Designed miniproteins, single chains, continued (3). Designs and how they scored, part 87

Each design is a single chain, and the fold is of that chain. pLDDT is the mean over its residues in the fold that is shown.

## One batch from the design tools (miniprotein)

Design m11023
Fold by ESMFold2-Fast:
Structure m11023 (fold): chain A 66 residues (1-66)
Amino acid sequence: EEYYTVKEDDTVDSIKRELSKKYNVTTDRIKFDTTDIKAGDVLKVTGYLPEGRPGIYGEIKVTKVS
């Protein structure tokens, strides 16, 4: 599992761009369960299997945990 801590200047779109770069997937394939994020929030990143596995989802799911 992967976690992302939201930074002061982060938006949903900026985080999508970072995850798109990290997982080599388009930003439209990154799905957030909420748009209500703020600095210090922790996001759980799931769904896409990194490195060499067939992607069963073809999507990254981002869930706010706190």
Scores: mean pLDDT 71

Design m11024
Fold by ESMFold2-Fast:
Structure m11024 (fold): chain A 77 residues (1-77)
Amino acid sequence: GVDEAKAAGTALGHALSHAPPEYAPEAIKRLVEELKKRGFTDEQIKAALDAAVEALRSDPEATPEQIENAEKAYKEV
C-alpha cells in the first residue's frame, strides 16, 4: 500500500541526487505512470512524490538545482 509507494518515492529521491537536474521531470512523470499501472491511488502517489522530494532534500549530495527541478516537476503532475 502507501508504504510501498513511499519506498518507491524515497528510492527515486536518492537516485535524483546522482542524476542531472534536467532528469527530474521525466523521472517523476515515469514514477507517477508506473504507480498508476500498479493500481496505486492518487493519495498514495502523492505520498510517493512527497517521499521523493523529502529524500532528495535530506541527501547531502543533492544540489539546489536538483531539488528545484524535482519540486517544479512535482507541482506539474
Scores: mean pLDDT 83

Design m11025
Fold by ESMFold2-Fast:
Structure m11025 (fold): chain A 113 residues (1-113)
Amino acid sequence: SEVIEKLEELVKKAKELLKETLEKVEKLDNLEEVKKIIDETFKKLEELLEEMIELAKKSEDPKKAIELLKEFYKSLLEFVNDVIKKFPELKEYVIEKFNKLKEKLEKTVKELE
């Protein structure tokens, strides 16, 4: 399915963005600079997630779409945990951003089931 292939590409792109962001912030000691990078990354992740949701809803294979959304969720959760371990002062800030994406993901998965 073209739709599933595009969804797989978006999940891969999101994973690459998470990896690149973690590598960037791990080199930084300035919390305000880290926050700026995290903000820019979560904005891009929200845009990617909105595209993923649209593709998932159009998919002829909702089970595969759900699995891909769960794969994205797992990568996002691992990223959030790694950021919090490095910058515990940012825990509440990062969790707030994570929860906004989590709510959209959970709602979409429930609608597809």
Scores: mean pLDDT 89

Design m11026
Fold by ESMFold2-Fast:
Structure m11026 (fold): chain A 104 residues (1-104)
Amino acid sequence: MKDIIYDILSLITGLPVEEIKELFKTEEGRKEIYEKADKVIDSLNLTPEQKEKVRKLVKLLIEYIEQLESGKIDPKTLRDIIKNFSHPELIAELNKLLKELEEK
């Protein structure tokens, strides 16, 4: 699951997956991922609404990785990713995890 998210962030930022993994180790590094993604998004020929949707997705993916690393997953973060992202395999896995977290 983390690997799919790292691949998505790599595609959005233009950074290698290994560099993204290293950046996640620090708060400053996570900010750099977001800032790099924002610059790439701004360079794309997208509507303002589409750009904001992609920015929201990047922020949610970063928050989800942070939650996975801390061992404390917020079900709201999973729901927001599902609402904003249309990857069938990732959505299926997140729905399974969300159900387990809410029903325990």
Scores: mean pLDDT 71

Design m11027
Fold by ESMFold2-Fast:
Structure m11027 (fold): chain A 61 residues (1-61)
Amino acid sequence: SHMEEALKLEKEGEKLYKNGDLQGAIDKYEVGAEHALEAGDEELAKKLTEKTRKLRKEAGL
C-alpha cells in the first residue's frame, strides 16, 4: 500500500542520512512524501517534506 511504502521509504531515508548519504536520504523522503499523500496521510507527507527541506539546506542545495 502507499502507506507501507511511505513508512519503508522514511526508514530507508533515515538509514542513508545516518551513513552520510544526504542526496540518497532526500530522494527517499521525497518519494515517501508522495506515497504518504496518495495514502491520505497529510501529516506524514508534511513531516517528510520538512525533512527534505532541512537536508537540502544542510547540504547547500
Scores: mean pLDDT 87

Design m11028
Fold by ESMFold2-Fast:
Structure m11028 (fold): chain A 80 residues (1-80)
Amino acid sequence: SEKEKMKKRLEEYIKKLQELIKDPRVSPATRKALEEELKDLKYALENIDKLSGMEGTILLFRVTSEIVAAEVEIEIREKR
C-alpha cells in the first residue's frame, strides 16, 4: 500500500538523519536543523494514519534538502 511505502520511507530517512547527527564533521547549526527534521519525521511516523501522501511528500522533499546540505558540509570538511 502507499501508506506502507510512506512508512518505510519515513523510517529510512529517520535512520539517515540519526547517522548524520552523530557525524563529528557536521556543524552544531546543521546538527540542530537535522534534529528538528528528525522530530518532524518521528511525529509524522507516529501519526501515519493522519498523514496525507502530499504532506508526506512535501516533508520528505524538505528533509532531503537538509540531508544534502549536511552531506555537502561533510564533503567540504573532508577536502580540507
Scores: mean pLDDT 85

Design m11029
Fold by ESMFold2-Fast:
Order: structure tokens, then C-alpha cells, then sequence
Structure m11029 (fold): chain A 77 residues (1-77)
């Protein structure tokens, strides 16, 4: 599960670097449905990519909140 999530994160950033932002977002949304225990990490990455692509302050703040939640989940493990 964690290995599949790591691969999804790497592939999403690769798609973003290729200008395929919508494909990156879809990949992360699909992964979040399959791996709900790591959903905060996947959604944080989704909103980070969206914020970088659009310059959206709203998406940036959402990514920051989700990253904080993901850190708490990883610390609790």
C-alpha cells in the first residue's frame, strides 16, 4: 500500500512536469479512493500541484492544512 502510494506521488509529479496537470490530479484522486488511510497525503499533493499550476491561494492553503493532517497520520502510524 505505502509502495503504491509512493509510486502514485512520483507519477503525479512527473505528469505535472510534463504539463499534464489534469492527468496528475485524476491519478491522485483515484489513488485516494483506493488508499483511504493515506488520503490526506494524496490530497495534499493534489492541491499542491493545483496551486502551483493555477497560482490559487485557496488551493495552497488547502494543501498546507492537508499536509499538517498527513504529518499527524504518519507520526501516529
Amino acid sequence: ELEEVRKALAEAYKLYEQGRVDDAIKLLDDAAKRFPSLKPLLLATRYDIKAKATGSEKDKKKAEKLLEEAKKVLEAM
Scores: mean pLDDT 78

Design m11030
Fold by ESMFold2-Fast:
Structure m11030 (fold): chain A 80 residues (1-80)
Amino acid sequence: MEKEKEALKKFQEKLLALDPSLFDKIRSLPRNSEEAKKYGLLALLKILELELEMEKEMEDEEGVKIIEEEIEKLKKELEK
C-alpha cells in the first residue's frame, strides 16, 4: 500500500516536471502535421518511461513487460 502510493506520487511529480515546453509546442502545431505527431510520440515515450519506473517500484513484473513492449513499439514509430 505505502509502496504503491509512493510510486504513484513519484510518477505524478516526474510527469509534472516533464518539459512543459514540449506540450506547448504540440498545442502550437497544426493537428495534422507530421511534426505534431512526432512530438506527440516523444511525449508518450517519456510518459511510458516514467510509468515503467513506477511499475518497477511496485514490483509488477507483468506491468513492466507490457510497458517495455509499448516503449519498443513507440521507438520503432519514431525511427520512421
Scores: mean pLDDT 72

Design m11031
Fold by ESMFold2-Fast:
Structure m11031 (fold): chain A 97 residues (1-97)
Amino acid sequence: MSRLEKFIEEVLKEIEEIAEKAYNGEITPDEARRRVGELAAKLAIRLYLEGVKISDINKIAEAIQKVVDAAIAGDRETMKKYLEELKKLMEEVLKKI
C-alpha cells in the first residue's frame, strides 16, 4: 500500500469516528465541523500536491460535509450512505493517480 493510500485510509477512518461521535452527542456540532474541516483541508492539500483535479477535490470536500451534516442531524442511514459515497469517490481519485 502506498503512503497516499495509507493517508487516505486514516482520514476516512477519522471522518467516520468524528461522524459517529457527533451522532451520539459525544462532541458538539461545532467541534465536529471544526475537526472534519481540519481533516478536509489537510486532505485537499495532499490531493492537490498529488496532481488531483480541483473539481475532484471539491467533490470530495462536499461529500465529507454531507457525512457530518447527516450525523449532526441524527440521520444515521443518510450518514452511512454518504460515507459509502465518499469511500467510492476516494477509490476513483486513487485510480487516476
Scores: mean pLDDT 86

Design m11032
Fold by ESMFold2-Fast:
Structure m11032 (fold): chain A 96 residues (1-96)
Amino acid sequence: MIDEAAAIYRADPENEEARREALELLREADLAAAPSELERGLIELVTRIMLGELTPEEVRELALRLGLPAEHLRDLAAAFRRGRPAIAAALEEVAA
């Protein structure tokens, strides 16, 4: 679910329709799948990054506060590397 949203964004980060589809998948995951606390944290972080609401510093602070596992942070960094390299670098720093 989150991987699907990340894949859509990574494939075409400048495509507004692809971004909308990715955000819709994240919304569906939150509402339909009864996600764990970890999944909710991932959905919150990804959604706020995609909406442009977070600076790289705020991404680091939120990822640390949510206690996200390094593997998930690395996967998110890979997804955002093309469209938002500063965000990807911040996620990789937290994962280190």
Scores: mean pLDDT 68

Design m11033
Fold by ESMFold2-Fast:
Structure m11033 (fold): chain A 100 residues (1-100)
Amino acid sequence: SELDELKEKLKELVEELIKLMKELNAPQSAIDKLKELLEELLNSKDPEEQKKLLVLLGVAIHDFLEWVKKNKPEYYEKVKEIAEKIHEVINEIMRLLDKE
């Protein structure tokens, strides 16, 4: 389904971000939070729960961008590019969930 394809794209992008987070020595709590939210989202069958998890995932990614801006500003544009791609996929998933 289109939803399953978008969830797979989201998983790949979030895993790419987590790899970059590890390279930048991001706080383990921030990495664990993204992993937890992604796992809960992929295992959820409830559209309303999925929407809430997508919002929380977006917030967690934004919080990491602010951390990068303060601690690793030379990587800000690179992290922002991945974050924007994730945000686009989140918006596409949200649009599909509104049709169910």
Scores: mean pLDDT 89

Design m11034
Fold by ESMFold2-Fast:
Structure m11034 (fold): chain A 61 residues (1-61)
Amino acid sequence: SPVDELKKKKDELLKNLDTLSSKEFFDKVNELKEEGDAAGEGAVAQEVVQELYAAWRKKQA
């Protein structure tokens, strides 16, 4: 399902968080949001984006 695909991509981003620059991270997050919106899963995509952003902030702290 689109929801399962979004969650898998989120997990891959979290797994590779240490290897990403800020630009790469935000580009990938924007791609994921666009994919979710296109699939009609904008609410789930927004939750995924917020979770990724929270993880990114924790890494920078």
Scores: mean pLDDT 82

Design m11035
Fold by ESMFold2-Fast:
Parts: C-alpha cells; structure tokens; sequence
Structure m11035 (fold): chain A 94 residues (1-94)
C-alpha cells in the first residue's frame, strides 16, 4: 500500500505553506497560540480535523525516517486526500 503521488505533493505543498505561515506567526509571544493558528490554517485550507492532522503528521514523520506506512494509516490518508479534494472544490466555488 503506497500513498498516491498527488497526495505526496499535497503534503509537500502543505509543508511549504506551513513554513511561510510560521514566519508570519513568529512574532506571537505565546507558542501555544502560534501552534493553534498553524493548525487552524491547515484545517481551514484542507478541511483537516485534529484526527486527520495527527494522521498526516505521523505519515510525514515515518516517510522522513524512511519507514513504511502501516496499511491502516494509508487508508486514513486516502480518506484525507478525498476530503482535501472536496474542500478545494468548495473553496474554488466560493
């Protein structure tokens, strides 16, 4: 079970956007508040809830470590990929 190439590109794009937003929120004195803003951005932009966010963070950690993804995690990431596509369609229609 492998991640779809399109979803891997989504993860990379999300990392790049997170880095840009991190620079923007760097002046927030409260690190917890800064983290909440980053999380809110990801949820708003890609329709990710906290469970989804935890799943793709785990997947990124495993991928960066060169470890194989468990089948149950791949299935969850595929569901997230579908939700990201649906959310992008909603945002494009607005």
Amino acid sequence: AALAPAFVEELKALQARAAALRAEVAKIPDEVEAERRMAAFQIETYGLDPEDRAAFERAMDLALAGEPLPPELVAKLQAIEERIAARRAELAAA
Scores: mean pLDDT 65

Design m11036
Fold by ESMFold2-Fast:
Structure m11036 (fold): chain A 108 residues (1-108)
Amino acid sequence: SREDILKELEKLIDRLNEIEAEMRATLDLRDPEVVRAEMEMGSTILALSMAILMVKHHNMSKEDVISLLEKQKKNLEKLKETLSPEVQAYMDRAIKELEEAIEKLKKI
């Protein structure tokens, strides 16, 4: 249902915000790699927030949501390849949360 899609997106945003907050608390924000990771995480969270609004207004299907999540996952995977191991660990967590959300949405 639409309500189940919204619930999964809201849970995903909460989990990504937790990862971002932990990354900000533990890593050096003067590091350009950390800044790039923060910018991409912020962009991902914003895209998901917009998807919630679009789903509420019937402007986005379940299939569209899955495609958006797959695109965001691919963007994080590409960024991860350019980052040091300590920053990669946070990207791996975000990618896993996106993968879990995609699989749950496919079962709705």
Scores: mean pLDDT 90

Design m11037
Fold by ESMFold2-Fast:
Structure m11037 (fold): chain A 69 residues (1-69)
Amino acid sequence: SEEREKKIEETLKYLEKNDPELAKRFKRIKELDPDVAESIAQQFLDGMDLDTIRAQIDHVERVFRRRQE
């Protein structure tokens, strides 16, 4: 939906300015599982700090790596 894409886009723009490496990782998550990316974006927009968002991205990436192995 447009609302989903808008939330993801706003989160991504913030990450590109403040943590470009995390932004690249978030983009990969969006391409692999947009539902998970929307969940992370919603948590960020609800006021979750960057350290918590980074920890969630780390966790999601570990799950994805196990699925690819």
Scores: mean pLDDT 83

Design m11038
Fold by ESMFold2-Fast:
Structure m11038 (fold): chain A 73 residues (1-73)
Amino acid sequence: MAPDGSVLRTTLDLIAARVTLTPEQQQLLDEARRALDAGDNERAGDLLTELAERVLTPEQLRAIGGQVDAAAA
């Protein structure tokens, strides 16, 4: 099993739930999900990092991190 893939998927879903994405940001989200479906967790992580930096405030990043930790536990 790819445990990191589950964490990345949960994080992507939380970002999508917290913010309204532009078409460019939606493309990054869709590409990250495709990378996860292909088992490319490194690419999914890179795309997630780029998306998060573009759409989230530091406060939202911290809140999502806490929710991911809770969901992964």
Scores: mean pLDDT 72

Design m11039
Fold by ESMFold2-Fast:
Structure m11039 (fold): chain A 86 residues (1-86)
Amino acid sequence: MVEELYRKGLEAVERGDVDKALEYGRQIERIAFERIAAGDIDAGLEASLRGGRIIGLAYEKEGDRSRGASRYSATNLRAVGYAVDL
């Protein structure tokens, strides 16, 4: 459901989990394209707006705050012992 994915996407953006936010946004976009392809243009456009918003917010987080909980661009994260499941 688009509403559930949208909510989870917003929560992922707030936590800085860009990858999860993009995943939820892309899932909403897939639903939007399916609705449009099936002829449900209004429902597809509404879903597309929701998905686009999540993706936009995720890219803003990635560009402005790329610190996230787990990313590969910070070699010092490995040095300070982030190898534990905490």
Scores: mean pLDDT 68

Design m11040
Fold by ESMFold2-Fast:
Structure m11040 (fold): chain A 72 residues (1-72)
Amino acid sequence: SSSIQNYVNNAVNIANNTANKARSAGMDSVSDGLNSLASQAQTALNQGNFEQAKKLSDLLIKTSRSVNELLS
């Protein structure tokens, strides 16, 4: 697998796990936002826009860390 594809897949997995925790905590808007951003990252990757896919993946990881901190 390409390094960028692995990076995006890792970021999406982190975001999906965080979105599930947020929804379980009653934070539906946060969960929806993370899922939307993850879909955008996947779309960029599928379109071959690797720069945008990386940028969105960086944002997913950063946002997921902030949400996990809030949930702790």
Scores: mean pLDDT 89

Design m11041
Fold by ESMFold2-Fast:
Structure m11041 (fold): chain A 94 residues (1-94)
Amino acid sequence: ALAAARRRLEAALTAARAIKQGKGLEALEEAAAILGKSVEEVLKLSPEEILEEIAAEFEAAGDEVTAAIARGLAHGLDALTPEQRERLERLAEE
């Protein structure tokens, strides 16, 4: 479901922001709660695999831009276009 994919993407963005701010464990706990998983389950998941699954859900729903952003997060920001980076920054600020 697209709503579930967006929630998982929001969790990934929240975790990335908190890690940059030095909040590592708290970020993982918040992400785990949003994803409906334990912290241990989130730690065992590859962030790359989660983001690829999210990208596939957005692509199937016709949101190719958000799908590309999710893949870019999985493989590094250098894979993103300037327009996709701007959208990612906007999503991270909301």
Scores: mean pLDDT 60

Design m11042
Fold by ESMFold2-Fast:
Structure m11042 (fold): chain A 94 residues (1-94)
Amino acid sequence: MQRLLIDAEPEDAERAAETLSAAMEREGFGKVSYRRLGDTGLITIEQAPDSEATVEVRAAYDAAGRIRSLSLWRVDPAGRRTLLAETGPLRPPD
């Protein structure tokens, strides 16, 4: 299980979680959930224990160190990475 703190508009963070969840479900990798924690969001990623492939989530950061987009990658047993999904830009909160 992995947890990502998202400093972005709640609607953008929820949409990002939905995008990643849809890709995880299509590949049978597990689940993604979103929860708002005050001024930030929490994305939780749980990979199914019977999956032969590893899922990797990558974050793109702005100059202030805040997550601006997420991408989901499949890592096969040979270490090859395939892009499965990418979120649009996460807007800064007001």
Scores: mean pLDDT 73

Design m11043
Fold by ESMFold2-Fast:
Structure m11043 (fold): chain A 89 residues (1-89)
Amino acid sequence: SKKELIEKILRESYPLPDEVVEVPDAQLEKLRAWLKENYPSLKYLTDEQLRALASDIKRAESLEEVKEILQKYGIFNDEDAEKIYEIVK
């Protein structure tokens, strides 16, 4: 199916790291909802991939590092990066 194909591509493009920091489920749900609305291609990220993304953002020391992380996911808009950072903080 289209969903299975997209999930496979995302798994190959965004492999899971060995270590992630804990991110509260409430922040993950808020991030997933925001991504589903603003970046529909990312709605097929697995829970593990979403946790990895949120973990990387939470570990970022600056907004510039968040922007670099999000560019990997095709997010180049500065305002969107700021909103995602505020969700995960």
Scores: mean pLDDT 79

Design m11044
Fold by ESMFold2-Fast:
Structure m11044 (fold): chain A 105 residues (1-105)
Amino acid sequence: SLSEREKAFNEVHRLLREAVDRIRELMAEGKTPEEARQEVLDRILPKFEELLKKASKEVLQDILDYLRRVKATLENLAKQGDPLARLLAEVVDAMIEVAEKILKE
């Protein structure tokens, strides 16, 4: 069976893929960046929060560190003109804020 850490990271990767797919769908439908961001946040954040509440502090810290690296990469791609990377960076930033809040509890 997978370790607790591996299961948590598999779920984080699944949520990030879900966010990417949903952003692409919403952009193809002609939604504004603000509408796309809000729709994806409403979908992803509750699932992510439930994942983090079940995680140990060590796993939560590792997820937070991972998301910070992902955000840095996405911000660099956004500076190069990638609109998907811009929206995903904002989604990841909101995920970081949720993780930081739970870690302080």
Scores: mean pLDDT 89

Design m11045
Fold by ESMFold2-Fast:
Structure m11045 (fold): chain A 81 residues (1-81)
Amino acid sequence: SARDEEIARLVEEIRRLGEEFLRALGAGDVATAQALLAEMERLYARLKELTDPSNPQHVRLLENVEALIANGRALLASLQA
């Protein structure tokens, strides 16, 4: 469905932003990493609107994205400590 296609595109975009986030962190570019994390959080909010909590596949996708964002926040915090 168009909804499932949009969900798949959002998940792929969040994954690509996650890869760019890690590259920015590796380069010591904290400002770029912060901006990329904020964009991932914005796309996650959109993903949450499209997902169905009664669909186990959608629940797993949200859990995976939440874990990715949480890990990103932890990595960013560790560099600022």
Scores: mean pLDDT 88

Design m11046
Fold by ESMFold2-Fast:
Structure m11046 (fold): chain A 68 residues (1-68)
Amino acid sequence: SELDKLRAEADRVHAEIDRADRLLADALAAGDRDAVREYMARIARLVGKLIEITLKIKEITGTPTITG
């Protein structure tokens, strides 16, 4: 279903956030402010994608498709 596809995309983006979060943790431990800023920006972009997917799910579930 369309919802299953959106959930799969959300899972993919979530996995990318988890990876970026680990890189951010490493940068924080190293005291590398430049790397911290880069990974924070990457996480912000990925969170934006999750918000978009969530809004699409809401649009589909908020306006249920009447199918025969």
Scores: mean pLDDT 82

Design m11047
Fold by ESMFold2-Fast:
Structure m11047 (fold): chain A 61 residues (1-61)
Amino acid sequence: MSPAEKNVLAAAEALAREAAKQPDANEAGLRTMIRNLADAAGLSEAQTEAILARAEAILRE
């Protein structure tokens, strides 16, 4: 992974863990925030989808 990918992944995982602590977590809002971070970092759609899948897995843990 590039440093940009690692930074976005780490941020996405942290956001997902915080969302998972809340019983009414807004999953759509989380996905939007992660996409905005990935877009700002210049990540591809495939990289963005992989990060979203990881965040979703954490949220449903």
Scores: mean pLDDT 79

Design m11048
Fold by ESMFold2-Fast:
Structure m11048 (fold): chain A 73 residues (1-73)
Amino acid sequence: SPEIKKLEQKKAVLDSAKTVLESEIYFYKRLKERGKISQDEYDKHVEDANKQIAALNEEIKKIEKEIKKLKQS
């Protein structure tokens, strides 16, 4: 179904965005381990990234629910 393919493409874009945010958390973890940033700066970056990941997860859940409904029709 073209509709399912569009939803799968949208989900893939959101999954890619999550991977970028996870990579950013890893980058800041490395900077903190090397003493390049403070614990407070690291914590703020992780909190901001996790907030964005949570929002992406909610959108992904909505898309997965829509795909499931279309496959059951």
Scores: mean pLDDT 89

Design m11049
Fold by ESMFold2-Fast:
Structure m11049 (fold): chain A 65 residues (1-65)
Amino acid sequence: DVEREREEILRQMREEYARYRDELVAQGVPEDEADAYVDATFESAVRNLDETLARSPVVRTVELE
């Protein structure tokens, strides 16, 4: 089920991006800047994921870049 797979991927991506955000803050990036950067990157990744899922009939082994 594409919807279920998308939900699982989004959940994992949210965790990865939250961890990356925390790492940026730990390195001295201001929280507002880290949040803005991570949010913009995450939105782009979600859009690419949605396009991949919509256009690819074989989704079982798709790699996202």
Scores: mean pLDDT 74

Design m11050
Fold by ESMFold2-Fast:
Structure m11050 (fold): chain A 58 residues (1-58)
Amino acid sequence: MKEELKKFLEEETGLKVNDDAIEQVKNALKDIEKRINEVEETELTKKLKKLIDIVKKL
């Protein structure tokens, strides 16, 4: 169940939600964070990780 829930949340946050634009952006950043962990690190991915950290603190 926990693994299925994590997968469901990942799919939902990475694809789309029927929330306002702010919630959609936050969810997109969470999905980007997960995808960044799977790809080679670049200057852009480092900056995105910092941006995600800032958004989490909001």
Scores: mean pLDDT 59

Design m11051
Fold by ESMFold2-Fast:
Structure m11051 (fold): chain A 82 residues (1-82)
Amino acid sequence: DAAALRAQIEAAYAEAKKLLEELKPYMDKESYESSKAKLDEWYNAGLAALAAGDLATARTYLDGLEAAKLALEEALKSIKEE
């Protein structure tokens, strides 16, 4: 279902972006900008794949966004560890 996959891509991107913004004060500028560019690229590529009807490629970009989200969650947890 393309609509469900779109919703998942949008949610994963929004959540990863929010985590990246929370991490920004703890990151160097190069790492922040590189991470932001990669999230933006995968999000746009995923939506483009959906528009083309390529659900398999769109799913690959969703998997990438979910992996990035998990990595950002772990980094934030490490920084805020008590």
Scores: mean pLDDT 85

Design m11052
Fold by ESMFold2-Fast:
Structure m11052 (fold): chain A 70 residues (1-70)
Amino acid sequence: MTAEELREIALEAGASEEAAEFIAEKFEEYVRQGVPPLEAAYLAVEEAARAGKLSLEQAVAIGQKINERA
């Protein structure tokens, strides 16, 4: 999984451009810190949800799409 793929997944789930970019940036931050890509993707989505950038439905949809690509 890449930051670009995660951004696309977020947009497909109905997230805003701002939320999708936030998720991609957080994912790259976690990967740079040595977090495995799959775990980094979940952590990035969790941060976006905590920041109020995602609805619960969007967060669940993104999580499902991440699992499909894992």
Scores: mean pLDDT 84

Design m11053
Fold by ESMFold2-Fast:
Structure m11053 (fold): chain A 96 residues (1-96)
Amino acid sequence: SDKIDAIVRGESRGDRELLTLTAEMDDSVKGPVTVRVEVSGLGVDFTLKFDEPNATFSLSGLVVRPPDARVRPTTVMTMSISGKAKTLTATATRLP
């Protein structure tokens, strides 16, 4: 199965919550990739699936850095997190 682990760090600024998402992809992974992301401190879980080699995921003003910055991102997914415990799903499938 094509799964990639990601690390997310949350920070509260006033009444806003900002997250930095870092997803690491292995160049040996092909086909649709599901990235499981666990957010600490916010109690929020979400799953990412990259369909582009350098797909970018943006979370309420935060952007996931692609593994190869030389390749322009084709797909960007943006979602908002309110800081409440919930499960979010964002899909961006990695191309072969």
Scores: mean pLDDT 38

Design m11054
Fold by ESMFold2-Fast:
Structure m11054 (fold): chain A 62 residues (1-62)
Amino acid sequence: TAEEEAGRAGLAAAESGSASPEDANKAGTGAQAGNVAGTRIAAASMSPEDRAALVAAAERAA
């Protein structure tokens, strides 16, 4: 599901080291809820690749 994909994207961001576990959790949770704007804000400090993946997952969950 889109929610499962959003959760995986959050975990991937944490594992890649571009995000702290706290920021990855915030962005992943926002993406699972379909909160595109909140996900963009939480992912602002992440790599462009991880940020794009989380935002795309949020858009699919919305």
Scores: mean pLDDT 75

Design m11055
Fold by ESMFold2-Fast:
Structure m11055 (fold): chain A 55 residues (1-55)
Amino acid sequence: MMSEEERERKLANLREALLSEKTEADKQLILDVARHDNADDPELVAGAEELFRET
């Protein structure tokens, strides 16, 4: 589905951004921006939080 494909793409881009950062503060900023930009999609926010914990 297009919504799942778009979510997967956004999460893949977020994962790359998180992996490129070396400090916890910079990773937290990326997560905070993702939460703000995707506040209307709780599943995407949950995925972003999971990626943050894994990286």
Scores: mean pLDDT 75

Design m11056
Fold by ESMFold2-Fast:
Structure m11056 (fold): chain A 99 residues (1-99)
Amino acid sequence: MLLSPEETALQLQKRLNLSPEEVDLLTELLANASDRENAERAAAIVALRAAGREVRLDESVEELMARLDPASREGARGLADNLLLTAERRARAEQILQK
């Protein structure tokens, strides 16, 4: 079974020393990662924190991505694609189980 958004955010908190506000935001974004903007925002936050940079919770996806170096930005895009696909797979599985 795939990790829940809550479980994923908790694992990231342990690895990246996330603040409670960052964990809450990541949980919300991961729960709604079938929306590309939410997946990209979650990926950018993870990439910035992995690089030891602080995140401003009011920043747009464009602002977050602009703070990453080109290699980290490419990594964040790849992570966003993976988060989106994972959320889409979860939604399809739920749809099949409900019918």
Scores: mean pLDDT 77

Design m11057
Fold by ESMFold2-Fast:
Structure m11057 (fold): chain A 76 residues (1-76)
Amino acid sequence: TESLISRGMGETLKYMREQNVPEAKQLALGQQIEDLRDEALKNKLSDDEVLERLRELLQSFGVPEDVIERILKAAR
């Protein structure tokens, strides 16, 4: 689960950098993914639950669905 979140974070930040997203927005999304990691460790979330939460988080930041699916696949 932690490795999945770390990989998802890496892929997300890579995408954000490639799209020249403002650093403040990258930092905000990164912090929310860190918050998800803390929640996953505290509540022992499954990989499927983490992937669902990560998808919702990426959608809330306006990441396109095809990019979200690519990030989630790479995180696995």
Scores: mean pLDDT 80

